# Ledger of designs, part 40: designed miniproteins, single chains, continued (4)

Each design is a single chain, and the fold is of that chain. pLDDT is the mean over its residues in the fold that is shown.

## One batch from the design tools (miniprotein)

Design m13372
Fold by ESMFold2-Fast:
Structure m13372 (fold): chain A 87 residues (1-87)
Amino acid sequence: GEELSLELGKIYLATGKRYLEQGDYEKAIRSYELAIKYLEPVKDRPEAQKLLAEAYRNLSIAYRKLGQTEKADEYEKKADEWEEKAK
């Protein structure tokens, strides 16, 4: 159900952070994309909005580390938009 989507989002977000810390930016990106996929159906929940903001923020960081500045800037904008919604 929706609770499972939220929990899977949290798991993939945590997995992405682990890869980001290890410098495995491509695996971090894939994990954050999966977090976003599972959080999208529950995006009306404030907790999901906060997790989406965090996923997009970290996705931006990972793309910037890979030198993909245009993608990094796009995801930073998405992170800011979700942070505003989560207030």
Scores: mean pLDDT 89

Design m13373
Fold by ESMFold2-Fast:
Structure m13373 (fold): chain A 76 residues (1-76)
Amino acid sequence: PKVTGVATIRADSPEALERAIEALRNDPNVLSVEVRRLSETEVEVTVTANSVNDLLQALRKVAEIPGVEIVSLEIK
């Protein structure tokens, strides 16, 4: 069974936001990422993973990037 999370990511710069998106796309815990841009520094990502733990580990790594925060998360 796969898990889908919808998260809003905010960054202090467009460059930091692109690093966050790349980190999710390259994370071995992530099966797919869909990106909806809200602004130059804010996106909504739909992330699919094999487990809730894999999803949360991937998002935690993103939140550890300087200038990046996760402002909301909904797990489906």
Scores: mean pLDDT 87

Design m13374
Fold by ESMFold2-Fast:
Structure m13374 (fold): chain A 74 residues (1-74)
Amino acid sequence: SALEEELRRKLEEALRLLEEGRVTEALQVLIDMAQLMQSHGVPVPELVQEAMEALRAGRREEARRLLREALKEV
């Protein structure tokens, strides 16, 4: 679906931003993704929520792992 394609693009964008060290921008992309999902009545995946919490806590490597796992499920 168009929503699933958009979610995949946002996950890929967040991962690229993290690889570039642009942590705040990566977190913003995930926040925008979560808001988009909520606007469609779709629950935010737990892996994405955990990745956002990891980024807020400075656990960048854990966040990257969680986002790569989330990307496999889209």
Scores: mean pLDDT 85

Design m13375
Fold by ESMFold2-Fast:
Structure m13375 (fold): chain A 115 residues (1-115)
Amino acid sequence: SFEERLREALERRLREAGVPERVREWALRVLVGYVTNYVLAKQNPEDLSLQIAYELSFIGLEFELGEELARELEERLEETDAQAPFDVEALAQTVADFVVENLEHILRIVEGRIP
């Protein structure tokens, strides 16, 4: 599936970039589902249920990252998809770059959620 290929590509890229295991686990749990919903909505623009699923996944992303970072990721995915439509490797690279650039913020989120 697209989700399985994206998960594998993202995990490889995050590992190669030296991203800590806790952040990799967070990214695979949160970002793979979000990007999968983005791609399914984009591939099926007339499917209202997939559009709603994407909107709900974006709201979930806002709860995880805050509004500004959630919008930044959405914009970067739209730009990547415009250049290379539905390219798993390109989308995985965009997500990996986003995680690396925001690593300190994501670490604080992940650490703050551990009881």
Scores: mean pLDDT 86

Design m13376
Fold by ESMFold2-Fast:
Structure m13376 (fold): chain A 77 residues (1-77)
Amino acid sequence: SAALEAEIERLLAAVEQALQDLVAAGASEEEIEMAANHLKKYVEEQMKARGVPQSKIEEVLKRIEELTQEALEKAKA
């Protein structure tokens, strides 16, 4: 539904912002990976609780992994 898509986009925006804040604060690659793993677990649990199909959950988790890789690259620079 449009409401579910909007909630997913809000969750992803919050994940992206949290990872960007860590990079800006000078967090290590290990700290970024730990935070990303906690965020992935949280998002997966929230989506499962709402009965979101597994295929959609995997899609969202892949997007979080992509955001994590972007944050790690910025942390190395």
Scores: mean pLDDT 85

Design m13377
Fold by ESMFold2-Fast:
Structure m13377 (fold): chain A 64 residues (1-64)
Amino acid sequence: SEEIKEEERILKKLGLWSGGEIDGVVDEKFKEARKNLIALQKDHGLKEDGVIDEEAKKLLNKLL
């Protein structure tokens, strides 16, 4: 779906996406990248939901 494609694009920008194709499918690559995102959120004291909004992206850019 388009929503999953958007999440994959965000994961790719954060360097957490190991797949080359943005396919919009919840597969093993997407699940692994989302786990890595949750771990990153936890390490930086952010909400551990596997979702990055605009405010979370600004915060991560300041921390990274």
Scores: mean pLDDT 69

Design m13378
Fold by ESMFold2-Fast:
Structure m13378 (fold): chain A 70 residues (1-70)
Amino acid sequence: NDEDETVSHYEKSLTTLSYEIPERDSYESLYRRHEKEKMTMKMDNTRMELREFDPEETDENVEKLRDVRD
């Protein structure tokens, strides 16, 4: 009987399990990785700003850095 409450309870159980599984799985690792990527980008930005005084620096890298910031 698909019209019964058993279907609703099954869907609720799935939602609860799905919500807990990511926290025990790699989602915390993904979040930490994203934070690390942000830190790395900030360091690269600092180095690129110093290189703007050097005419040997490539224009494409300077332009890309500007677009990422924007």
Scores: mean pLDDT 50

Design m13379
Fold by ESMFold2-Fast:
Formats: structure tokens, C-alpha cells, sequence
Structure m13379 (fold): chain A 97 residues (1-97)
């Protein structure tokens, strides 16, 4: 029961961060979206929904790639590095499914 509530909350928050990032061009919002999608994918795995976990990890990779692009445009090397690490983390989790 708690896992479903946490999964839904993480997905909704991640979608909100993606929308905010698109409207504001803020790399940090896309970074937070990617983190929430990875956490949501972990909850989906715990629930046995591997197909949904895969979709969430793919969405995390796309959000992190948006963060990389925006961080590069503003010269934020630390945020770019953090976003690149999230891409690799999500890819690794996707391969383990």
C-alpha cells in the first residue's frame, strides 16, 4: 500500500519538474525529475511491475539528457556531471531488469 502511494507521488512530482524545466529552461528541474523517475522505477520494481519500471528509467534518461544540454548551455559543469551520472545509473538499472 505505501509503495503504490510513494510511486504515484514520485511520478507526479517528476512530471511537475519536467514541465517546470521546459517552461523555465532550468537544468536543475530536469535533474530533479530524473532523480524522481529513478526512485519511482525502484518502487515499480518492488511492486513487480518491470514494464513500468523500464518506462520510468527511459524517462529518467531523457530528463537527465535535457539537464545535460541546459547545463552545457549555461556552463554548469557540476550539474552536467551530476546529470551524466544519473544517465549511467538509469542505464545500469535498465540493464538489470
Amino acid sequence: MKLVSELVGLVLRAIGYEIDGELTKDAEKYLEAAKDYIRAAEKAVELGDLEFARKLLERAIEAAKKAIKLAEERGDEELKKEAEELVEEAKKKLEEL
Scores: mean pLDDT 87

Design m13380
Fold by ESMFold2-Fast:
Structure m13380 (fold): chain A 105 residues (1-105)
Amino acid sequence: DALEEMIKAAEKVDPEAAEYLRKAKEAIEAEPVDIEKAAEYMGKAGELLAEKEGLDEVGRRLARLVGEGLGELLALKKAGTPEEELEALRAERAPEVRRLMEQLE
């Protein structure tokens, strides 16, 4: 899990940023997915990492990865793809799988 590895790296750079990344993960893993909260927490983690002076290579790489993840979440929000549409995309195969299972019983 890329986000789990980012959390581990963040704990070595900024424990507060790591806590926000954990909250972002919880929001992404929620049912329904809370894209707004995930983006908010990723943004907070990114701000904390960006304010660090003298970041080593690992810290700079981590800040870039957090920024890329935030960019993806903001793109989903901006495109009008809320958690409802993400749930619909996740559930796109669920009705077909349920129908297949019902036909097999």
Scores: mean pLDDT 63

Design m13381
Fold by ESMFold2-Fast:
Structure m13381 (fold): chain A 96 residues (1-96)
Amino acid sequence: SSTREEDLRMLELIKELARRAAEEGKISEELAERIIELADELAELSLTHPLNPTRLTAAALLLVAAVNSEDPEEAQAAAEAAKELLEEEAARLREA
């Protein structure tokens, strides 16, 4: 399992990638804001419950794909998939 420090670094990377994708016009600003909100919520939830490092890594890789995509539809779909992974993790921790 990852340490909390490693999980927090991954959440910061997720936020940076979401901002970059929106700034480059690859995803909507609304989607980027939602991903950033979820990352901040997960950072707070991490104080009481360990995060799933595999899910965080998958979300980060999807956002890397969004940033590197030349197709806005592909970029948006990848970022939406990342959002769903983060929402699922937040829901899991809220029930813990």
Scores: mean pLDDT 87

Design m13382
Fold by ESMFold2-Fast:
Structure m13382 (fold): chain A 65 residues (1-65)
Amino acid sequence: SENTKKLLEIVDELLKEHGIPRTPQEFVDLVNLWLKRAKEEGIKVTLDDLGIAQQRISDAMEAAR
């Protein structure tokens, strides 16, 4: 969906700004920043959107190994 595309663009922006998480705590911190930015932009986040965003962050972490 269009919202999913925008939400994934926010993930990519945060990965660029803050770097790829290397610990479980950094992963949680990035997810919380993503939720905050989505709320600030007025984008509604579903549980499916949250799962997709978490997977994209996890994929970036795996690719950086």
Scores: mean pLDDT 86

Design m13383
Fold by ESMFold2-Fast:
Structure m13383 (fold): chain A 57 residues (1-57)
Amino acid sequence: GPANIARLMEKFGVSERQARAILALAREYGISVDELLSLSGEEAERRLLTAWLARHF
């Protein structure tokens, strides 16, 4: 929802478009927004990359 988009934008310094993409990926991979918001930007990127790799490779 809009609140999660705003939280992602503030935490990671990303655009609204990027925040929406992150939210969509998190939903697809079963990662909670609260989990991502507990991580640094680099940790969040690694978490999403690891989930993508596990699904596709």
Scores: mean pLDDT 83

Design m13384
Fold by ESMFold2-Fast:
Order: C-alpha cells, then structure tokens, then sequence
Structure m13384 (fold): chain A 94 residues (1-94)
C-alpha cells in the first residue's frame, strides 16, 4: 500500500518510515516495501544491532533506481520510535 503521495520533506519521510516500521512489526515481517504515487519506493528493514537494539532502516529510492534518502530509527518493543538519526539525503542526478 502507498504510505504517501510524495515525500517532499524530512517530516514526511519520518512519518512514512515510522508507519512502515510499525507495519513490519505488526505483520512480523523483517522487510516491508511501499510504492509511492510518483513511482518512488520505500523499503523498511527491521533487525537488531550489535547492542541488541531493535532498529528500522528505511530507504527511499527513486523510480530510476537511484538512492534518494535513508533513515535509521531505534524502536521500542511494540513499536514506538525511541531514537531516530537524521536522514541521509543523497544527491539526485539532474
């Protein structure tokens, strides 16, 4: 399912990433993917880091296949984000 029509802001990216992370936790899936109306793709991967923290990594990929942005979030058990790192925005080819 689409999470948003277009991701234009950092806040929209965070909101979409948190929604996909919750969807992954609710479904028991380690990877969830959503397509956006503009053809861009969001993918969230759930796992544990070296310290045993539950983490979600969400990647925004352009329809061309180019990486646009990525964010890493630490989750509590059951889903609320406890810490989020600033997203990394990648330069999009002109």
Amino acid sequence: SMTTVTIRTEEEFYAAAERLAQQALDSGESVVTAQLADGNTLQTTIGRDENGRLVAVTTLTAASGQLVAQVRMELSEGGPVTRREPPRWFEVAA
Scores: mean pLDDT 74

Design m13385
Fold by ESMFold2-Fast:
Structure m13385 (fold): chain A 87 residues (1-87)
Amino acid sequence: SEAAKVEEAKKEAVKRILEKVAEVAELVKENGLTIEDLEPLFPLIKKAEEEAQKVLNAKTVEEVKEHEEKALKLIEEVKKKAKEIAE
């Protein structure tokens, strides 16, 4: 069914998002970044969380894919900026 395909798409999307978040968490840990160091990234983190929430609320596979892509791009930007702070 379409509902079953949407739930499977959400499951896979959440898994990929969590794997990307774990990469950022490891980078933060390895470079000893503090909350103060990460403060400039809070608006991007909030946007990433909002897109991840839209994945969970999606009603179609297309909506899951759209919001997954946006969430992953935002998390990648957070990772890039965290690396710049660590340098």
Scores: mean pLDDT 89

Design m13386
Fold by ESMFold2-Fast:
Structure m13386 (fold): chain A 63 residues (1-63)
Amino acid sequence: MVLRGPGVDDVIAEVEAEGTFKAVPEKPNPKGLKIYLTKPVDPEKIVEVLSKAYGIPIELVEE
């Protein structure tokens, strides 16, 4: 089951297209997202956007 909120898929798709990060829902825990940073970027912006959309904690991982 994939967690979806209003605009979440669009935001993730836009950022992935820019090559900034990849976000993957954790299984079996759908409350968490792992974010893989593809480029150096301000993680606070990513956390703010995704945490508002999902309302859940977010983990940041450098790839």
Scores: mean pLDDT 50

Design m13387
Fold by ESMFold2-Fast:
Structure m13387 (fold): chain A 86 residues (1-86)
Amino acid sequence: MLSTEEFIENMVKAVETVLLETKETLLAQGKSTEEILRELENLGVALLGQVRREAEERGLSDEQIEELLKRVKEVIEKIKAEVRAE
């Protein structure tokens, strides 16, 4: 079984992969910066909900869940910042 640290790392990496693939797809389709940011915001909210549920089901502490959600939020904001810079 995955350790708690491995679970957190894998979850953050999975979220980053989904967001980056979505960003690249929307950019390739010629979507505006506003449309891309809106889609990433909506996807980010859905992913935060999924991550929280999986962490709760695994029995992570409130502090561990907060750390994981903080890292996921940082990834979302990083990718949104990259879109704004393009």
Scores: mean pLDDT 85

Design m13388
Fold by ESMFold2-Fast:
Structure m13388 (fold): chain A 55 residues (1-55)
Amino acid sequence: SEAAALAALSPEELRAWMLYNAGKTLDEVAKELGISRETVQRLLDRVNAALAAAR
């Protein structure tokens, strides 16, 4: 389920996903988390893969 996939995310992955779904850009999420845009992109790719596998 989506809830189980979200529960399996790291705190960093979950925060990146929540900020992005709140309408933040990759650069804004990167600034908020104190990481690079490339790291945010990798985190979101992992989250999207986990959610896709749960469908």
Scores: mean pLDDT 79

Design m13389
Fold by ESMFold2-Fast:
Structure m13389 (fold): chain A 75 residues (1-75)
Amino acid sequence: DKAAILAAIDPVLLEAVRKSGEMAKKLKEGVDEKQVLEDMIAFFRELLARTDDPDLRAYFQQVIDELERRLKELE
């Protein structure tokens, strides 16, 4: 049951998934990749600051690290 699976997902994780989809859409529309990456890093840092769950904190830190690596490759 899709509804039961979604109900088990932390709202902060849902926000992360939605933002990742928004990033993918902006990249397909030809928006500046560097700006999209900077916006995503800021977004995940804010989620990390609001999250007390250690597993979600570790996940968001990994995402931030990957986005920062990608951003450096564009410079």
Scores: mean pLDDT 72

Design m13390
Fold by ESMFold2-Fast:
Structure m13390 (fold): chain A 64 residues (1-64)
Amino acid sequence: SLAALIEALQRELIDLRKQGHSMEEIRAYAEEKIEELRAQGLSEEDIEQVRAAVEKTLAILEQI
């Protein structure tokens, strides 16, 4: 499901931050994963939902 894909990606971003990666590196990783999903045929509407969830997660990680 889309929700499961979002949860998996959010977990990956959290794990990267816990490992000490910079926010620049985490943002680059997130963008790469979004483009992978686009290439796999995710709809533009689903990509919008993924991007919104990613941006919210990145905003939280920047505060840590």
Scores: mean pLDDT 86

Design m13391
Fold by ESMFold2-Fast:
Structure m13391 (fold): chain A 85 residues (1-85)
Amino acid sequence: MTVKEALEKYGAKVIFKDVDLAELEKQGTIRQMTLEELLEEASYAKLPIVVPTSIISEDEFLSLDASTLVEYKVIGDKYYILKIL
């Protein structure tokens, strides 16, 4: 299943924007899970996922396998993707 298919299944909100990754490193705790698990969790929590455009483009992100592991943090009612594994 692609990330695009998982988004349609779970209805999670995803925001693509430029983010200072060094600033994110100063806050919270790094966690790891698959993109499918993250989309499901974010949808349940009703919180958006922020994908830094410096890490990946929207088209590339949507074409990833939903089983792809990512590093993320929860900061200020948002899930921030830090790294695609």
Scores: mean pLDDT 85

Design m13392
Fold by ESMFold2-Fast:
Structure m13392 (fold): chain A 72 residues (1-72)
Amino acid sequence: SMEGKRIKLTGEIVDLMVKSGADDETLQRVMDLSLQGKIAEAARLGAEEAEKRGRLEEAKKLYEIAELAEKE
């Protein structure tokens, strides 16, 4: 289902954000976008913040999620 896919992608985004050392404010902004159905925007924001912290592996995975979500 679309809802199941959205929940799964949101979980993956949050997991990668936590692993990259995102602060609570950044996590809340990403979660707020996800609740609005803006999964691609949430993943892209997460990727940009991870990249700023030098967490390039997590950033790459978040950009891949953003690209996948934008195909909807």
Scores: mean pLDDT 83

Design m13393
Fold by ESMFold2-Fast:
Structure m13393 (fold): chain A 62 residues (1-62)
Amino acid sequence: SIGEELKKLDLSKYSTEELIEMLKKVPADPRDLEIAIELIKNAESREEQAKVFKAALDVLSP
């Protein structure tokens, strides 16, 4: 699935905008996607953004 492919990426190499665009490619409920995007935007560091992104993928693409 696309979620499994995204989990394999080195997310530290991607910008916030690129992470959001990748997340939008996951077939998920729009409300759940919006929550995940807000969590990524509010992360204090690039490392925290990567952790939040992976956690969001576990919820959106179990």
Scores: mean pLDDT 76

Design m13394
Fold by ESMFold2-Fast:
Structure m13394 (fold): chain A 105 residues (1-105)
Amino acid sequence: ITNKELYSKGSSLFSASGILFSAASVTPDPEEAERLIEEAEELLEKSAELFKKATDDKKLQELVDQEKETWIQYAKAVREGDEKKAKQLFEELKKIQEQIDKLVK
């Protein structure tokens, strides 16, 4: 059983984190980029905590942690211009999300 309110709140923070990672990738100021990355990672961590509190399913909790780590690696690959690594990590994210979707329903 998934707590729908906690899951919804986690999803909102996850989306906000993605916006900040995107902003960091296009910001020409390296200090501003670093600040945006730190804030994005903090929101992503809070999102993962909420998703894990939303469920007692240990497999779903593990997938949430994997998604968090893979997202951080993906954002870094995008910033570094490593298109091949970014593409591989994005495919991994799709597979993790597919597994999460099967467990939430």
Scores: mean pLDDT 81

Design m13395
Fold by ESMFold2-Fast:
Structure m13395 (fold): chain A 60 residues (1-60)
Amino acid sequence: SLMSLEEQKLINKVIELLEKGKSVSEIAKELGMSPGALKSFIKRNTGKSINEIKEILGLL
């Protein structure tokens, strides 16, 4: 993968916060991003939407 270590850490933090039951808006606020920027970042770097990741994690 061409992802930087910083991008990998950010993705891992998003997954951690989703598993803790935080909303997209709460995660975006914690990371200093807009919800739209967070959704775009995840889709570009994982090829999956946040909802698809939540399904994989059993959170939907």
Scores: mean pLDDT 83

Design m13396
Fold by ESMFold2-Fast:
Structure m13396 (fold): chain A 91 residues (1-91)
Amino acid sequence: SMEEKLAERQKKIDELREKVKNGEISFEEYEVELLALHLGIDKETAEKYIKVMKKLRKNNDFKKVNELSDALATDREKFEKLIEEIEKEYN
């Protein structure tokens, strides 16, 4: 049920918070794990997303920030294409 899924998700979030508080993982690892859990994606994808988003925000490219966030949730092919295009534009 929805209630059981929400309870399981909350337990995983609580476990991640405990791990960062007791030094088992870094804060950076915590951010990646938390994002992966919230979006239902793997850690490598979460790491790429965080890095690219930081670059876009640093350059005030909020249009691409929104497009990338939306694509991550709705269209994996578009997400991968946008990552490639952003990497080319800023290199």
Scores: mean pLDDT 79

Design m13397
Fold by ESMFold2-Fast:
Structure m13397 (fold): chain A 73 residues (1-73)
Amino acid sequence: EVKKLVKETIELAKEVAETLKSIGMDQEGQDFLDGAVEAARQLEKQGDVEGAKRLKEAVEKALEQAKKLKAAA
């Protein structure tokens, strides 16, 4: 369960990074991905299902903001 949430969160974080890179925000996209992967790894190690759900929600919100930023560019 936590492993599935972590995997899904990392895939979403990759999509955020790719969206940001597509509008010239390469460093910001990479920094976001690196931070999300580290946070997800720590939550998986701890078995924190609730924390993993919250991280996934935060990354989903970040993806929505990244897509809005791309639409405005």
Scores: mean pLDDT 83

Design m13398
Fold by ESMFold2-Fast:
Structure m13398 (fold): chain A 88 residues (1-88)
Amino acid sequence: SPAEQALARMREALDRFREEVDRILKELKEGKITPEQARARLAELSAEFDRLMREAQAAGVPTDEIVALAGEFIDLLNRAEAEIEKLA
């Protein structure tokens, strides 16, 4: 169904975002990017996730499933921001 496809896209994106955050933090720790560049990349992930949430809502994915994945994403962003602050 469209709802199942939208939910699957959110889950796949969240897995990809975890890999991207690990990459961002590694590059930051290695001095390859600045804290500002790291935050810009996190902002791009947030924009993509916001689009996926809107698509999931439009497709009729239950609110509790969207909220659960949004919670995982917010936890990921909070951990990334904490690491950026330590390295600034």
Scores: mean pLDDT 90

Design m13399
Fold by ESMFold2-Fast:
Structure m13399 (fold): chain A 94 residues (1-94)
Amino acid sequence: SLKEKAETLENQAKRLREGADEVEKGIEDYRKMAEQLRKLAENSTDPELQEKLRELAERYENMAKAGETVANSLRERADQYEEEAKKLKEEIEK
């Protein structure tokens, strides 16, 4: 039925948003790690260690940016599923 299809889409949207929330938590952890690595670099007197710590921080920032792309894609798909569910519910009410 249209009602069952709408409910399935809403449940899928909810799972996608939960997935995006989990990815966003990982992004926060990566950014915290990058910040800690930058602080270690600033406090180091070893130029080679400073360079390596900054490079590692940049890698964590790049992973955070990749995670943002994934989270955005999950949220966009969730929005699409919610819009389709809404259309199906409107069709039932007509």
Scores: mean pLDDT 89

Design m13400
Fold by ESMFold2-Fast:
Structure m13400 (fold): chain A 90 residues (1-90)
Amino acid sequence: SDEEVEAAVDRALEEMRKAKTPQERLDVAYRIARELAAKHPTKEEALEALQKMVDLAIERYKAATSPEDKQLAFYVAAAALRVAREIIAE
């Protein structure tokens, strides 16, 4: 649902702020994107949720006024795309 996607993006942004290295931030975003995908029983539903996660992350990136906020939003989008690629390759 849109509420699950929004909650996942918000959680990723909050947890990434606690991590200071790019790799730690990307690992947090990847874990949350994987958890979101795992809530959906079909590949098609998981991919739809990940597409919504990317779209919301792009929206957050455009709205961001600081380099840090832009980086966090970018890592959310990058992680969701990575998980989507892995699901398609399965």
Scores: mean pLDDT 89

Design m13401
Fold by ESMFold2-Fast:
Structure m13401 (fold): chain A 79 residues (1-79)
Amino acid sequence: MEEEKRDEELLKKADEILKEVADAIEDGVVPEEYQPIVDIVKEMLEKIREIFEKYGPDSEEAQKKAREIAVEAARKILA
């Protein structure tokens, strides 16, 4: 439970940064400073797709691995 709460905090902080990036995209200009965040999200989505393709969409193992990938992406965004 402690690990899970920490992961949720990381995901919340990353979500706030992603909202800021989304606002910049809506304004039609993505600052060069936000490009690394866009790249991290793209890599995260690609890895999550690979996991679900390997284990199947209803797999508990796939869901756990997808969460781990999301947490790693959140850590990279916050770094």
Scores: mean pLDDT 72

Design m13402
Fold by ESMFold2-Fast:
Structure m13402 (fold): chain A 62 residues (1-62)
Amino acid sequence: KEREENRKKRREIIDEMLKEGLVTPEAAKQLEIDFDYFGWTPEEAERIKKVIEIAKASPIPA
């Protein structure tokens, strides 16, 4: 029940990242696999989106 809701919300977050050009389709598929494997919550998925967004907005050497 809760796992299905989390999966749906994660897919929506990944879809938004694709629409904004934050990730490639290949990276999006990998994120979906990782989210399912590690059991990440939608909140954790949003954190990853923010990290990618910040990295894209700033020249990060690391």
Scores: mean pLDDT 74

Design m13403
Fold by ESMFold2-Fast:
Structure m13403 (fold): chain A 71 residues (1-71)
Amino acid sequence: MRLSEEQLEEATRRVVRRTGLPRSRARELVQAVSDLIARGEEVDTDALAERFGVSRRTVVEAAVAVIEALE
């Protein structure tokens, strides 16, 4: 299932609020997580943390925000 632009924006705002990431970086992370979920791929928290240069916790917060926005 693909996030709408509104849902993607909402998830991005939540990540910024919860983690303090700059909006542009939070958007990239949210988009990457959303794309993985839409493809039915595993959200590899460690691989995403390395790719984006963020903590594992930050990736988990992004995944939670994407799932919340889908509901």
Scores: mean pLDDT 81

Design m13404
Fold by ESMFold2-Fast:
Parts: C-alpha cells; sequence; structure tokens
Structure m13404 (fold): chain A 94 residues (1-94)
C-alpha cells in the first residue's frame, strides 16, 4: 500500500540520518548518502504515482536534513556534493 512504501522510506530516512550524525569522515557521509539514494530510487521505481509523489517529498526533506547536518559538522564540500545529488535525484523523480 501507499502507506507501507512511505513508511519504509521514512524508516530508511531516519536510519540514514542517524548514520550521518554518527559519521566522522566526509567519505563515510558520501558513501551513506549514495547508498540511501540507490535504495530510495529502487523503492520509487516500484511505487504507484501517488506513492511516488509522497516519496519525492520525504526524499527532498531527508536530503535537506543531511545537508544541514553535514554543514553543521564542518563537511562543507560534502554538503555541496550532496546538494548536487539532491538536485539530480529529485529532478529524476519529477
Amino acid sequence: STSDFVNTVSRLSRTTIDQIKNSTTSSDIISIVTSYNQQVMDIYQQSSPSTQRQIISVTDDTFNQIIDIATSMGFNDSADQIRRMREQTVNTMS
């Protein structure tokens, strides 16, 4: 159902954010975000159009939170790379 896929993406988002908060290197952050992006795209492609719209919203919010966290941790170059990844991912989903 729409709720089940959205719940899965929301749980994935929480897990990813927690992993980012516990990261100590820019390399780990980029690796975590790359894995998140791959997983969310796989779920998106299997989802109905109504579910896809909700996944876009959750994904956009998740990327924005990750960018804020990376910036707060001093990983500004990683944050800029993640911003570009967000733009590519959200545009692909649109």
Scores: mean pLDDT 86

Design m13405
Fold by ESMFold2-Fast:
Structure m13405 (fold): chain A 90 residues (1-90)
Amino acid sequence: SMAEEEKRFEEEIKKQQEANIEAGKKLSKEELEEVRKKLAEAEAQRPQALAELDRLIQSGEITEEEAERGLRKVDAALAAAKEVLKEAEK
């Protein structure tokens, strides 16, 4: 069912986020600086990315559900990157 697929998707995102946070603990100071730069760039480009997703939905190239899932995956990755940087600065 759609509800079961959504639950599995959320569980997969959570596992990937936790795995990324654990991998982040092994990063060097130079690699952490690159994560910080990429995070800042991704956050700055987010409004443009949202506009592009809306365009793709309107053109029929992707569904609203596909766009929403993609956005959740990106948001989870950004949250994981923020947690990695926060932990490294302790």
Scores: mean pLDDT 78

Design m13406
Fold by ESMFold2-Fast:
Structure m13406 (fold): chain A 66 residues (1-66)
Amino acid sequence: VEIKIEEVDGKYEVTVTAGSRVVTHKFDTEEEAREVAEKLRPIAELYQKREEEKRKREEEELERAL
């Protein structure tokens, strides 16, 4: 997960990259941009953990079936 905060046209742009997905939000203040970036980080991490757990489960079920 990669989070970038950039100043664009007097506003602060937060770009969150999760795998191949990119989401961009614009905020009037740097403080708001940082707060949202911090809130989005655990959500993105939870999403990655959930996908990893699903893959592990599918692998274990395949090994038990063979």
Scores: mean pLDDT 74

Design m13407
Fold by ESMFold2-Fast:
Structure m13407 (fold): chain A 76 residues (1-76)
Amino acid sequence: MPKGIFEIEERLKELAETIVNSKDEEERKKAEKEMEKLKEEMESIRDKIPQKAMDIIEEIYKKVEEERKKKLEEKA
């Protein structure tokens, strides 16, 4: 398997943890920007990513999106 996929997965877990648990808006914004860049990078090589890694990555993005929506609805 390409080594970069495991590095992306591990980095996404770290970024998701920051977005969910950090109360620092600056840290969250930085993590969100980095996740966006990783998403674009993964999209360019999606056909080469093993399905198991994609399943894990999709779950991470889904959890982050759900937490972001909850925070946005409670803030509004």
Scores: mean pLDDT 73

